# Designs tried in a protein design run: designed miniproteins, single chains, continued (4). Part 34

Each design is a single chain, and the fold is of that chain. pLDDT is the mean over its residues in the fold that is shown.

## One batch from the design tools (miniprotein)

Design m13156
Fold by ESMFold2-Fast:
Structure m13156 (fold): chain A 65 residues (1-65)
Amino acid sequence: SELEKKLAIHEAVVNGEPLSTVVPLEDPVEFESGHVMSREEFELMGNLDPISLSKLQGEGSEEKI
C-alpha cells in the first residue's frame, strides 16, 4: 500500500538507510499529499529530516497536544 511505502521511506531517512532499498529506481516516489518525485528528487529527499518528510506526506503529524 502507498502508506506502507511512505512509512518505509520515512524510516529509511531516519535510520540513514539508502532509499533505493525501499523504492525501485524506475518507480517514481509518490507521497500521501499526491506529490510525485523523479529519482533525482527522491535522492535529494533522502537528505531531509523526518519532520520535513512528514510535511510532504501531508498533515499527518499534528504533534501539538
Scores: mean pLDDT 55

Design m13157
Fold by ESMFold2-Fast:
Structure m13157 (fold): chain A 62 residues (1-62)
Amino acid sequence: SLERTVELAKEIAEKNGGYISKKELVEAGRAGGLSDATIQAFIEKYGDEVTFEQFVAFLQSL
């Protein structure tokens, strides 16, 4: 779910000084039920390391 994905992303960002890596994005996205295509589109737009705010904004645009 989107809620689960946001929860996991927040936990990851809190551990990493506000950032989420490509590896962690894939893990959080898959755990939240996002498709690999959706995860790849996000990585292509924002790159390999993103803020929690950027990730939440992307999810809200879906």
Scores: mean pLDDT 77

Design m13158
Fold by ESMFold2-Fast:
Parts: sequence; C-alpha cells; structure tokens
Structure m13158 (fold): chain A 90 residues (1-90)
Amino acid sequence: EEDLREAIKHLEEAIKAARNGDYDSAIKHLEKAVEYLRRARQKASGERKELLTEALMDANIALTYARNGDYDKAIEYAERALEKVREALK
C-alpha cells in the first residue's frame, strides 16, 4: 500500500519536473518510482502483480527515454505507468 502511494507520488513529480524542464529531477523521481514499483510488485500476487509488472515496464521505458533526452516519450510512458498503479490500488 505505502510503496504504491510512494510510486504514484514519484511518477507525478517526475511528470511535473519533465514538463518544467527540470530533467535531473525527472530522472531521480523516475528512478524512485521504479524502486517503489519493484518493492510493491515483490509483495503482490494475482491481478495486482500483473498490473504492477506492466506499470514497472512502462516506468522503466519512461526512465530509458528520459536518460536519452526524449522527455515527450518519458512523460507518455510515465503517465501509462501512473494509470496502471492507480488501477492496482482499486
């Protein structure tokens, strides 16, 4: 539960930072989001684990795009990850 809320917070802050041109902050928040998603997935099972696996994949893709300077794609994949994490909380 807490790991998922932290993942949401870091994904939201990464998207905001990227939109504001604060690219170093965006990367750090994406790295934290990946860390919290990995922890949450480890504790999950069933449908929730499948959603978190997809969220983790999208977050890692976002981080890769961010590290390569493609912040439009980084935001797109971070938003996809965020949607899946929110679904996992329901």
Scores: mean pLDDT 89

Design m13159
Fold by ESMFold2-Fast:
Structure m13159 (fold): chain A 64 residues (1-64)
Amino acid sequence: MSREEALARLEAERARASALSGVPADRVGLGPVPQLNPELKEINREIAEKLREIGEAFDKGEAI
């Protein structure tokens, strides 16, 4: 999977999580969220994992 595809999926997951909680997409999976619905918690976990994968690729000095 390319970095661009990973970012596109991440944006889609953020949009979904934002729609469920009313939280701006930029804040989903980035900071402390005091309360979340079970569905949103699962989505936030997926987003956090995607962000970690992207970060690992960047730390390896790959891509850009």
Scores: mean pLDDT 62

Design m13160
Fold by ESMFold2-Fast:
Structure m13160 (fold): chain A 70 residues (1-70)
Amino acid sequence: DEALKELLARVEKALAGPAFWDLPTEVRAALVGFREGLEAALAGEPLPRSAEDLRKEAEALLAQHAHVLE
């Protein structure tokens, strides 16, 4: 899924960026969880939730913190 690959790249960019360390601990943990979930989805591993819900949550979190991550 190209959309999941693109989203994973965006999450990995956020994790690798200097602004990551300015995020609250719970947001940093959520980004790590989204990376793991998106990697599992792309590998065809079973997910605890739908891939669509995972994608929407990750996109929402990135959008919410775009002012820090830009």
Scores: mean pLDDT 76

Design m13161
Fold by ESMFold2-Fast:
Structure m13161 (fold): chain A 82 residues (1-82)
Amino acid sequence: DVKKAEEALNKGDYERAKELAKRTAERMSEAVLAGDLERAEQLAAGLERLIARLKAAGHDEVAREVSLYAQRLAAETAKKLA
């Protein structure tokens, strides 16, 4: 949930923000598999914003971990659609 991840970032809870950002990537994969491309696009935009905020806060390693996780899920999702 993007909103919950943004709330965690506002509180300085970067570990919780990381887990919620990963869940956002999972929900994005679910939306793609369900054919809900509008929701998938909204979730992708939210995830990119969360990654940018983590980097801006100096948590580059956390941002990279989230980005790599999302990239792996996107590849797995693409294989399921093929």
Scores: mean pLDDT 84

Design m13162
Fold by ESMFold2-Fast:
Structure m13162 (fold): chain A 61 residues (1-61)
Amino acid sequence: SAADQLAAARAEVEALMAELGVPQGLVDEVQRGLDDLAARDPEQALDAARHLGAVLRKRAA
C-alpha cells in the first residue's frame, strides 16, 4: 500500500541520516515535516521521502 511504501521510505531516510551522522534534532524535524505532509497529501509525502532518500544515498556512497 502507499502507507507501507511511505513507512519504508521514511525508515530509509532515518537510517541514512543516522549513518551520515546527522544530529537527532534534525532527523526528528525531517520526520515531523514528512508526517505533517503525509496528513495533508500522502502521495506528495511519499515523493518527498523518496527524493530525500535518493539524495542521502548519493551522499552516503
Scores: mean pLDDT 83

Design m13163
Fold by ESMFold2-Fast:
Structure m13163 (fold): chain A 94 residues (1-94)
Amino acid sequence: MSLLEKIEKLLNEVRQIIDDYVAGKLSTDEAIERVKEILEEAAKLLEENGLLKEAKSYRNLIKQLEANRDNPEAVFTYMLLAEHELRELLEKLK
């Protein structure tokens, strides 16, 4: 699977998590853990491909989700930012 295909898969997974969270299928804690796993996988893929600045941005998003765990509005904002960053990355890789 190419880097582009891997990032596209991760973007689709984040979108599904956001949809499930908005639908009340996931608690805030469950949504945080799932998005953190995706961002960690994305950061590792970026690091393996020499995209160290982009990887640092993703690791910062993980820290922001953790720091704001008790604030559902902030968590939702950071999940939307994660979707936005993955989408922008996918467009740059095309």
Scores: mean pLDDT 87

Design m13164
Fold by ESMFold2-Fast:
Structure m13164 (fold): chain A 74 residues (1-74)
Amino acid sequence: GFNPEAAIAALLSPDRSTLLAAATDLARDGSEEALKALEEAVPQLDPARQALVLEAVRRTGNERAIRAVERAIA
C-alpha cells in the first residue's frame, strides 16, 4: 500500500525517476497525508528538483496538490 513517509524519502532521492514517480503518486493520491508529505519534502529540495516536482504534480491535474507544492516553494 501507499506510504507517505516512504514517498518523502523517495522525493529526497538523488534518482530523478524515483523523485518523479513519488511526486506523481502523492498528487494522484491527493489525501491530506500525501499533500502534507509534498509540503514537508519540497522545501528541502534544490530549485531544480522543486521545479521537477511542480511539473510532475501539474501533469496530474490535481489542483490541491499543485497549490500545496507552490506554497512549499515560496
Scores: mean pLDDT 84

Design m13165
Fold by ESMFold2-Fast:
Structure m13165 (fold): chain A 74 residues (1-74)
Amino acid sequence: SRLDELLARAREAIAAGDFDTAEAYLLEVAVLAQASEEVLRELGALFRQARTADPAERARLYEEALRLMERHVA
């Protein structure tokens, strides 16, 4: 599905350290999946935490954001 493709693209971007691209794909997933305001707030909180984290922690936090979206579209 398009959602599965976008999630795969987000995972690739996270692995490459391209976090701006990862955020864009995760936001597109949220829009297409019609994510609730609660899920959007949680996603935004993870993005803010990741942006202020050290480089070693940033990938793990974006992976948490990816898992949040994977759970929401299942």
Scores: mean pLDDT 87

Design m13166
Fold by ESMFold2-Fast:
Structure m13166 (fold): chain A 68 residues (1-68)
Amino acid sequence: SVPQVSPLPESLSEEEKELYLRVAIHELRSIKDLELAKQVADALIAVLEKTYPEYAKRIREEMERLLA
C-alpha cells in the first residue's frame, strides 16, 4: 500500500510550511529503501501540489538530491 499523508490546510503560515518541509525532508533522508522513499516523496508532492505548489517543487528537488 502507498503511504497516506495528511493534507495540509490552505491557510498555514510561512513558518508552519517551512517546518513541515524540514520535517518531511528529514524523514525522506532517513529512509534507506529508495523505492519507499520515492513512494513517500510522491505522496507528499501530491498533497502539497493541491495547496502549496512551491513546496511540492522543493520536495521534488530534495528527492532528486537523495537519488544522486
Scores: mean pLDDT 71

Design m13167
Fold by ESMFold2-Fast:
Parts: sequence; structure tokens; C-alpha cells
Structure m13167 (fold): chain A 89 residues (1-89)
Amino acid sequence: RADTVVRLERLPDGRVRVVLETPVGDIQGTSLEVWARRDGKWTLLARSAGLPGQRLEIESEGPLEEVRAVATTLYKDGSVTTVEAAPLR
């Protein structure tokens, strides 16, 4: 079975794009949390939900240095998996 994909991309202006790709099939949905670190503190930047087969893109409004993106996939059988995006640079 294809896994949920979450990735971080740095844009030329220092902004960050988060991409969530939810596979089709026996998936109920995915939840995405995007966290940004500012002044030594992690702050929740965005939450989103993905449906089976859906691709979502979220871009930051300004440049960010440290970002985490975590996707949790809920399957129709009640099982759950969590994937964290590879760190930027």
C-alpha cells in the first residue's frame, strides 16, 4: 500500500511550502500539523485535513528558519500511522 507523503520545500524568498499527499484506498483521512520555531519557541502554524487521493499545499506568509510538518493517517480499520517530513537543509 502507498504511504502518506509529507514534505517541506524552501522557496527562493525563504518561505516554506508544505506538501501533503494522501493515498487512495483503505484510508479514512489524514491530519497535518505544521509547526514553526520563532524566538526559541515552537508555534502551531497550521492544521489541515487530507481526504483519500487528495494533495494539499500550504505556504508560509513569510520566511521561516525551522519548520516541522507531521501527518497522521487514520485507516478504515482503526490503525494509525505518523510520518514527519524530512528536515529543511
Scores: mean pLDDT 81

Design m13168
Fold by ESMFold2-Fast:
Structure m13168 (fold): chain A 78 residues (1-78)
Amino acid sequence: DLVEAAALARLLLERNPNPVIRAMAEAMLAEARRAGVPESEIRARAAELAGREDLEERLIELDTERGVKLLEEAVRRV
């Protein structure tokens, strides 16, 4: 799900200080925009996800490997 991946990427940019994860998140958002995903849809999904406390804590703590896997898994969700 490209919208889910883009929403997670947006949250990673807001929460995670790791520069590699931030670069990957910016690339994911650029890819979603190229695919025609509207910013409003990304923001709505990100707001939905941001309400979950466990997810917020996890996003802050993600290392590079886990961050990349999270984004890849989100893209592949149906």
Scores: mean pLDDT 72

Design m13169
Fold by ESMFold2-Fast:
Structure m13169 (fold): chain A 66 residues (1-66)
Amino acid sequence: GAAALRERALALIEEGVARRDVELISRGAVLLSIAGDTAAAQRIGAAVRREDFAEIRREIERLRSL
């Protein structure tokens, strides 16, 4: 379901941030969009293009607080 896909997406983005792996973060953002969090996926995609890992971390923290 969407909730399981969302959790998988967040886990991939967190792993990508820990490894500083832009490709892994981008894959996670695509899954996040498929799970229905399109606006968050777009913000993370923009941040990854800038290699702004701090912004990506804040976005994940915000999504987990919802």
Scores: mean pLDDT 86

Design m13170
Fold by ESMFold2-Fast:
Structure m13170 (fold): chain A 83 residues (1-83)
Amino acid sequence: SSVIDRVFEKELERVLSALEERIKEETVSRDEALALLQELGLSPRVLALVEERLKERGETVSREELLRIVRDAMEEVYRETSQ
């Protein structure tokens, strides 16, 4: 509804679409996932939150679970910075 919300929605779509395009396998390693997110230009705060959550899942995560973790982390950081 606000311009800020639309900018966030476009950024979220950009990141998730890029992950879906680049991750062709059903599972991805934590190190590969983090490297891709860094390449996509995610903020240090989002990267730290994703890394923490991925550690709880072990060395590999499903593509579907990675997309959920990234979405949730981006939304959480967005809420922290918007009022």
Scores: mean pLDDT 81

Design m13171
Fold by ESMFold2-Fast:
Structure m13171 (fold): chain A 103 residues (1-103)
Amino acid sequence: SDALLKQARQLIDQARQLLDQAEQLLSKPSPSQADLDQARALIRQARGLLSQARSLIDDAEEQGAPKSSVDELRRELDDLDQRLVELEKQLQQKIAQRQQQLA
């Protein structure tokens, strides 16, 4: 279970880095189509990593991992899920803004 929790933390940390990169791309005043496509890919990859981390945390809990450790990682997952939803909204806004500029 300790090994599963460590692996989940690694996936959470990787997802955070991908979301940081997506945020930098979307923070540009006028992101290019390539920037928007890259941000979409990073967000999708982060979603996959967070899904894998959730499965590992669930497996660790079933194997008797400490509740405090499981709860801590689940809070980090919830925070990143919220951040991911906000970045998806920002992505859609930037896509709409770009379409208006090209109209």
Scores: mean pLDDT 90

Design m13172
Fold by ESMFold2-Fast:
Structure m13172 (fold): chain A 73 residues (1-73)
Amino acid sequence: SVEEKKEEIVEIFLDTVEKMKEFGVKITDEIRKELYEGLLETMEELGLSKEAKNEVLKRIAKELGISVEELKK
């Protein structure tokens, strides 16, 4: 379902960020932008609607403790 796809994408993204930090990777502005672009590409490839993409972005931003606008920068 779309709901299951949204949940899985959020979980994979957050786990990736956590693993990178555990491996000592510094999350620079450049790396953050690359991660965000990869997220957008993945959601497009999976055929998520604009509304579903927005919900994924909102949830990731909430879990990271930032706004969606901050996530896009």
Scores: mean pLDDT 81

Design m13173
Fold by ESMFold2-Fast:
Structure m13173 (fold): chain A 80 residues (1-80)
Amino acid sequence: SSIDVQLQQLMDQIDQLVAQIAQAKTLDELAALEKQLEALGRQIRELNAQQTDYILHTTSSILLAGAFAELEIKKRQLAR
């Protein structure tokens, strides 16, 4: 479905954002990336509420959770 394509595109954007988080050198850069990740997370949750593919729902949710974990790890590294 078109929702499946949109979810795949959002998951690809999360992967790109995780790469940018890994390369971030300042807390200000991470704050901008966090806002982008929060926006992607809202879109993924909204699309998942409209579809029934359990594997796609689980995969996108795990990817999103992993991206937030990478963000928190990077914030701790830059703050210390």
Scores: mean pLDDT 88

Design m13174
Fold by ESMFold2-Fast:
Structure m13174 (fold): chain A 73 residues (1-73)
Amino acid sequence: ETEIVGQTGGQIAALLAPHLDPARLAAVVTRVTNAVMNKDLAKVKAVLDAAGLPADVRAQVVALAQQAIDQLS
């Protein structure tokens, strides 16, 4: 469970790193991984929308979050 979230967090961080400074990156990754642990895809989308990221990047992160939630069953 925690290992799946950790791996997903790493992938999300890699996708977001070009678009956010390190402090904002850490905050967004933490909020998204917490939402994934709670299996709350709507919260993932809300966090990404608030971060002002490009639509294509948001779509990729949402896809990774959905995969992680599915793996957590």
Scores: mean pLDDT 80

Design m13175
Fold by ESMFold2-Fast:
Structure m13175 (fold): chain A 80 residues (1-80)
Amino acid sequence: MSKGEKAALRFIEGLIRADLERLRAEGRPLPSEETVEQGARDAAELVADILDFSEEQKKKLVEESVRRARELLAEARAAE
């Protein structure tokens, strides 16, 4: 759909990836799926509100961010 939705998703992905990489670099345990999903949801809701997204765009961003958070966590765990 819009350039804004793709940019918002990439920004949220970058935040999640950076956090997981930092935890690994520090030798800290990776967060639970629930924790990563909640963080992704909160970040997506905040970004959508800042960008003045419609309720439909916000829901889509939340769903895509949660799915991506799961994928990134699985990748990080596979790399352990």
Scores: mean pLDDT 82

Design m13176
Fold by ESMFold2-Fast:
Structure m13176 (fold): chain A 119 residues (1-119)
Amino acid sequence: HHHHIETEVFTVDGTEESAREALAKVEEWLEKYGVDPETRERLLTLVRGFVDTAVEAGKKGAIILVRATPEEYEKARKIADELAQKAIEEGYDLVLTVLLDEQGRVVEARAISKDGKAL
C-alpha cells in the first residue's frame, strides 16, 4: 500500500516570502514526478489561492499533497486526514489537503481552518 502513495508537506508562516518558497517547492516536487506543465499549473493555481489566503490573514498554513493510484485513494484520504489533524495539533491555522492521481491531476482538494471549518 505505502509503495503506491507518496506524500509531501509544505508550510507557510503567513509571509509573502514563505508563500513564494512553498510555491517553488511544490513546483519542484511536481517536476520531480514528471507532472506535465498544464496539469502542474492546475494544482499551482489552487496552492497559490491557499497561500494568498494565509498571507492576507497572517496565518500559518500547511499544504499536504498525496499522490496515489485509484486503488489506493481510500488509503490516501486517510493519510491526508491524519496529516491534516497533526498539522492543526502542531499549531497551523490553515490546512490544504490535495489528493493527486499518478499524473498529478487534482482528484480532491479540501481546505480547513484550525477550528475544523471548511474554507
Scores: mean pLDDT 83

Design m13177
Fold by ESMFold2-Fast:
Structure m13177 (fold): chain A 107 residues (1-107)
Amino acid sequence: SLDEEADRLAERARAAWAAGQHRFEVKTDDPEVAKRLEEALRASARRGAVEIHFDKITPEAAEALLEGARRVRDGVAPLAFAFKEITPEQGRALADALVAASEAPPP
C-alpha cells in the first residue's frame, strides 16, 4: 500500500502540475511516502519550481529539506516541503537522501 500511495500521489501531483498548479498538498507524516513522491516529481518537474505541502512541519526540518532539495534540483528553485508531524531528525534524514540521490552512487 505504501508504494501504491506514493505512485497515486505522484500521478496526482503530475496532473496538477500539467494543469498549471505548482502546489500539491500531501497529508502524511511518512517520510518514505514523501521521499518517493519527491523523486517522482523531481523527474517530471525539472522545468519549474515544485511545491509539496504537508501539514505540520518544524522549522528545522523545513530548512534541512529545502537545503537538500536545492542541491538536488539545480536551476529549479525554490522547492517547498512541509510534513505533518515530522521530526527534525526525519527531516534531516530525508534531506540527506535527496542530496544522495543526485550523486553517482557507484564510484
Scores: mean pLDDT 46

Design m13178
Fold by ESMFold2-Fast:
Structure m13178 (fold): chain A 93 residues (1-93)
Amino acid sequence: SLEEAARALEETARRLLEDPSASLEERLDAAQGAAGEVIRLLLAQGRDDAALEVARLTVEFRAAALAEPERWRELLREFLERMRAILAEAAAA
């Protein structure tokens, strides 16, 4: 479900913030995978606009984290905040 996917995304992000052993690329791939599940479920619900917003946000996050690796924790938190806003708006519509 979308709720389970959103919960899995938040849990993945929490784990990534706490795990010192993962590389930046591994962290970004894990976050992208979790976001991809959210996109897939939004598309299955006919929420194409919300799915596109999540996809764009995910691409922006990855690009920003690769450009400024020292800010990856800050960028991940911002990514989660924006994801929550998109999902809340999608749920309200």
Scores: mean pLDDT 80

Design m13179
Fold by ESMFold2-Fast:
Structure m13179 (fold): chain A 88 residues (1-88)
Amino acid sequence: MKEAVELAIAEYEEAGLTEKAQRYRDILENGKEPSDEEKADIARAKHRLDELRAFVEGAKKLGLTDEQILALAAEMGPAYRRAVERLL
């Protein structure tokens, strides 16, 4: 949950959606109950995070270095590079 909310915050910050990013920080920091729409957004972010985990595991199985994996993640975007860095 926490990692998925952190990814959603980073994605909204990159999109310039500052108020949405702050709302998700309030959920993360203060344990506020998310709305149904926010729960759906968190579920989508969790799905993307699970895909990033599968990507990292697959890349390591192919013998890629941490540096090579991070370079590939950077092509997906800065939020994804940061998420992958935490998974390494």
Scores: mean pLDDT 81

Design m13180
Fold by ESMFold2-Fast:
Structure m13180 (fold): chain A 67 residues (1-67)
Amino acid sequence: DEKVRKAAAEGARAQAELLEKQAKTPLLQKAADLYREAADLYEKGDVEKGNELQLEGAKLLAQAQQS
């Protein structure tokens, strides 16, 4: 569904922009980079890779918040 894919791209990009403004550690910067790449992949129609990178970004974000 293109509508769902577009929403996923916009969500991932918004998350990357938020993290880029708040990135004080290499781990948060890596999470931001992964969300940006996920957004780009969703925009290209590569849903599987987009989902993979978004999940990895979320894992790094959760780990950074525990530090």
Scores: mean pLDDT 81

Design m13181
Fold by ESMFold2-Fast:
Structure m13181 (fold): chain A 89 residues (1-89)
Amino acid sequence: SSSARKEEREEVIRLTALLLRLIGLILELENALEKKNKSKEELKKLIKEAEETLKEIEKVKDKFSEEVQKEIEEWKKELEKIKEKVEKE
């Protein structure tokens, strides 16, 4: 039905938006660490937003393809490395 297709489309958009948000936050953190242009407080705020986004993704992880699930695990590892770098500064 047309209603079922709309609901399916809205789910794909939501899942894509969550993934792009996570990637964007991690890239912003990496750029900020390289340029040293953000305070430790600002970096911690971005880390918190990335962690909250990752928690939402993990609740719906089974809705992503196996390939995307593998990419999510790699982004999770990258976020952990960023957290260590921020804590050591």
Scores: mean pLDDT 82

Design m13182
Fold by ESMFold2-Fast:
Structure m13182 (fold): chain A 68 residues (1-68)
Amino acid sequence: SLSLKEVVDMLKDFKKEKGTDKVSPEELRKWLKENYNLHDEEIDIIVEILESYNGDLSKLIKSLESLL
């Protein structure tokens, strides 16, 4: 099962790769599929969370880190 820490680390890697705080859910979905061996359901959950943050990757990462 995918841990919250693993999700945070993946999102930080994505932010480093893109060099921006604002990303589309479609870009995240594509990047996760290409770089990680995740189930489609796990990718869907991560992408839906980003959508709830209006693509604000920095805000999402900070929010999730507060739960660690």
Scores: mean pLDDT 84

Design m13183
Fold by ESMFold2-Fast:
Structure m13183 (fold): chain A 120 residues (1-120)
Amino acid sequence: SLQDIIDENIELLREYIEDIIDDPKVKAIMLKMLEQVEKLVRQIKNLELAELVLQLTYQTFILVAKSLDLSKEEKEKALEEFEKSLKDILEEIKPKLSPEELAILQEVIEILVKAVKEVV
């Protein structure tokens, strides 16, 4: 079911955050991000949108994990490229979403961007 897919992906992401992120401040930011995304993704009835939200959350985690060893300049560039990628994805999918689905996706994107900015 859609809820089983959400449960499995959220649990897996939580395990990755706990196991891979050593910095307790970064870990707390990532866990808070995941909690906020979970509340929003559970409101989605569209499987494709739910999968996209989970995929973007995973990509955000990977970006943060990889950025921990980067210089300040490289982190700022990675954030800029990430924000551009999210905007491009939003513009592409926007015509296929209901107003309610679009609002949820926009809120998810804001949560993901805020989490990356707090880590960088």
Scores: mean pLDDT 89

Design m13184
Fold by ESMFold2-Fast:
Structure m13184 (fold): chain A 79 residues (1-79)
Amino acid sequence: MMKEKAVELAEEAGKLAAKAYILEKEGKGDSEEYKKLKKKAEELWEEVKKLALESGDREVLDAAVEAGLKAAKEELEKA
């Protein structure tokens, strides 16, 4: 359960981080959209880290990181 939740949050964080990166690359790094996406991605990653620490299982963090990177890559490939 904790692992599934951490993975889901990490996927969302990865997608938002990728969208923010695209905006920054397009010269919109000072936009409200960029700031909102970056803040939300950071908040989700903080929750992922808390879940991983509470689980005491390194595999939870590893799975979340892998899922987040995959989601970010998929979002970047769509752009």
Scores: mean pLDDT 82

Design m13185
Fold by ESMFold2-Fast:
Structure m13185 (fold): chain A 94 residues (1-94)
Amino acid sequence: SLAAELVEMAERGASAEEIAEFIRKNRGVPEEYEEQVRRFAEALLEAVREVERRGVEAVEEEVRELLAREGLPVPDDRVSRVDAVAYLAARLME
């Protein structure tokens, strides 16, 4: 549910700072992680724009190929838009 709320905020035009503040308030983030939370918010915004540009199905295919290549479980159901954004945001943070 938190991931869905963050994606919805980004789609509504929320800034990285607004998203970071929402995460801090909802998860009680320690001060030493504030910069990492801000970087995550920036990655989330970029991921939302990338999903909008490529379409969910293209990102879903990339996620499935990566999971299969790494020998990890591939979801039986379709990858949701929220899952696609979460995947891309995680990759941008590495």
Scores: mean pLDDT 75

Design m13186
Fold by ESMFold2-Fast:
Structure m13186 (fold): chain A 85 residues (1-85)
Amino acid sequence: MEEELERLRRQLRAAGFSEEEIEDGVRLLEENWPLLDELSEDQRRLYELLLEGVERALEWAFEERAARDKPSEEELAAARARAAA
């Protein structure tokens, strides 16, 4: 649990999410972890598949966020002009 949550925190930070957004995401996972102790082996396997699906969805969201945080064509042109001077 804790190791997986820390891995998720690192991935979210690398994608440029705020600490507030990271803690909100971690909290949602923590609220579900206590239920794993009461699940059958098959139910835990289903939950693991669900987490993999969430990770893939987050990776897509990370790429979308990174694309929005990229410098505009104008900012890139300005930086290139400054480097040439």
Scores: mean pLDDT 61

Design m13187
Fold by ESMFold2-Fast:
Structure m13187 (fold): chain A 88 residues (1-88)
Amino acid sequence: SLNNLPPSMEAVNAFLASLDLTPEEVGRATGTDPSDTEQLLAGLGELLTELMLNRDNEEALAEIARRLGKSVAEVRAIARELEQENAL
């Protein structure tokens, strides 16, 4: 159960998988340690905020894609999934 508790690494990994992301990609893009749950969550929050603020900005999406090691199309798919998530 995730009710009123910080998510476990398994729960974080499941959420990232739903967005086609890995902890390693998030850590690399944000400069955080993907093996540290607190750092990973802080980096993920920063990344998701940046992505949502810039979802209509092609240049910003291209930069985020470069940092993640993904294509712009993959990053656009992540932004679309985030728009449907009630966790953001």
Scores: mean pLDDT 74

Design m13188
Fold by ESMFold2-Fast:
Structure m13188 (fold): chain A 91 residues (1-91)
Amino acid sequence: KIEELLEKARKLKESDPLLAKRLLAEALLLKAKELGNKEIEEAVRAYVERMMAVYEANPDDQQARQAVLDELSEEYAHLIEVEEEILRALE
């Protein structure tokens, strides 16, 4: 399932970049669950859900998305390293 989500995200990256990001976020959450660390899973899920909500609420307003994403990045800075590690493992 994770590999399938990554393949779909790669195929949609140019035609539907928002959907591609959404699929990557789902793959990240599933990978966190596979790692068996419930605390990290819950933290990653909260971060991913908030990130996706920003994209869904502001699909055509890039400036509004960027401002909120910048604030979320500060709030969840400690999770960015975990996200990078999980995404690298998925590739």
Scores: mean pLDDT 63

Design m13189
Fold by ESMFold2-Fast:
Structure m13189 (fold): chain A 92 residues (1-92)
Amino acid sequence: PVLPRKIDVEATRAQAARTGERVAEIVLAGGELRQKLAELGSQEGMDAALELMGELLLGRADEVELEAGRLRLRMRVHPDGTVSASVEELEE
């Protein structure tokens, strides 16, 4: 760690931990979603899952939804820092 000057070291560590936890949760949830889509053989779904992850990682939104073929994909960062991912099959 850098020697403290006029910074709150504990607050800085807590902020870094929160940021790292958010990134880890997004990557894990998105990876699981992408694996499920790979098992379904949906290349469009896998590409959409990467796009959802990118939007959340860039902090542009806390919830993102995309349609890929017949699938609707959603990822959401919850207020407690957990991340959920879902796949819904669209009716024709």
Scores: mean pLDDT 74

Design m13190
Fold by ESMFold2-Fast:
Structure m13190 (fold): chain A 63 residues (1-63)
Amino acid sequence: MLTPVQQMVKEHEIKEIVEYLRSQGVSEEEIKELEEKLLNAKSGAEAGKIIREFLKSHGLELP
């Protein structure tokens, strides 16, 4: 379970990833689905897995 501070950091990281994906031409629909999955992730490890799988499926690398 994330602390309030860890939750704030997570929200900031999600925003940065969303902006990166938007800059790479990923659709708003796909970005929204990813954002919902990340916001509902129960741990940093789960969030990292979701991000890696999404990026891999789109042929993108982490920023």
Scores: mean pLDDT 72

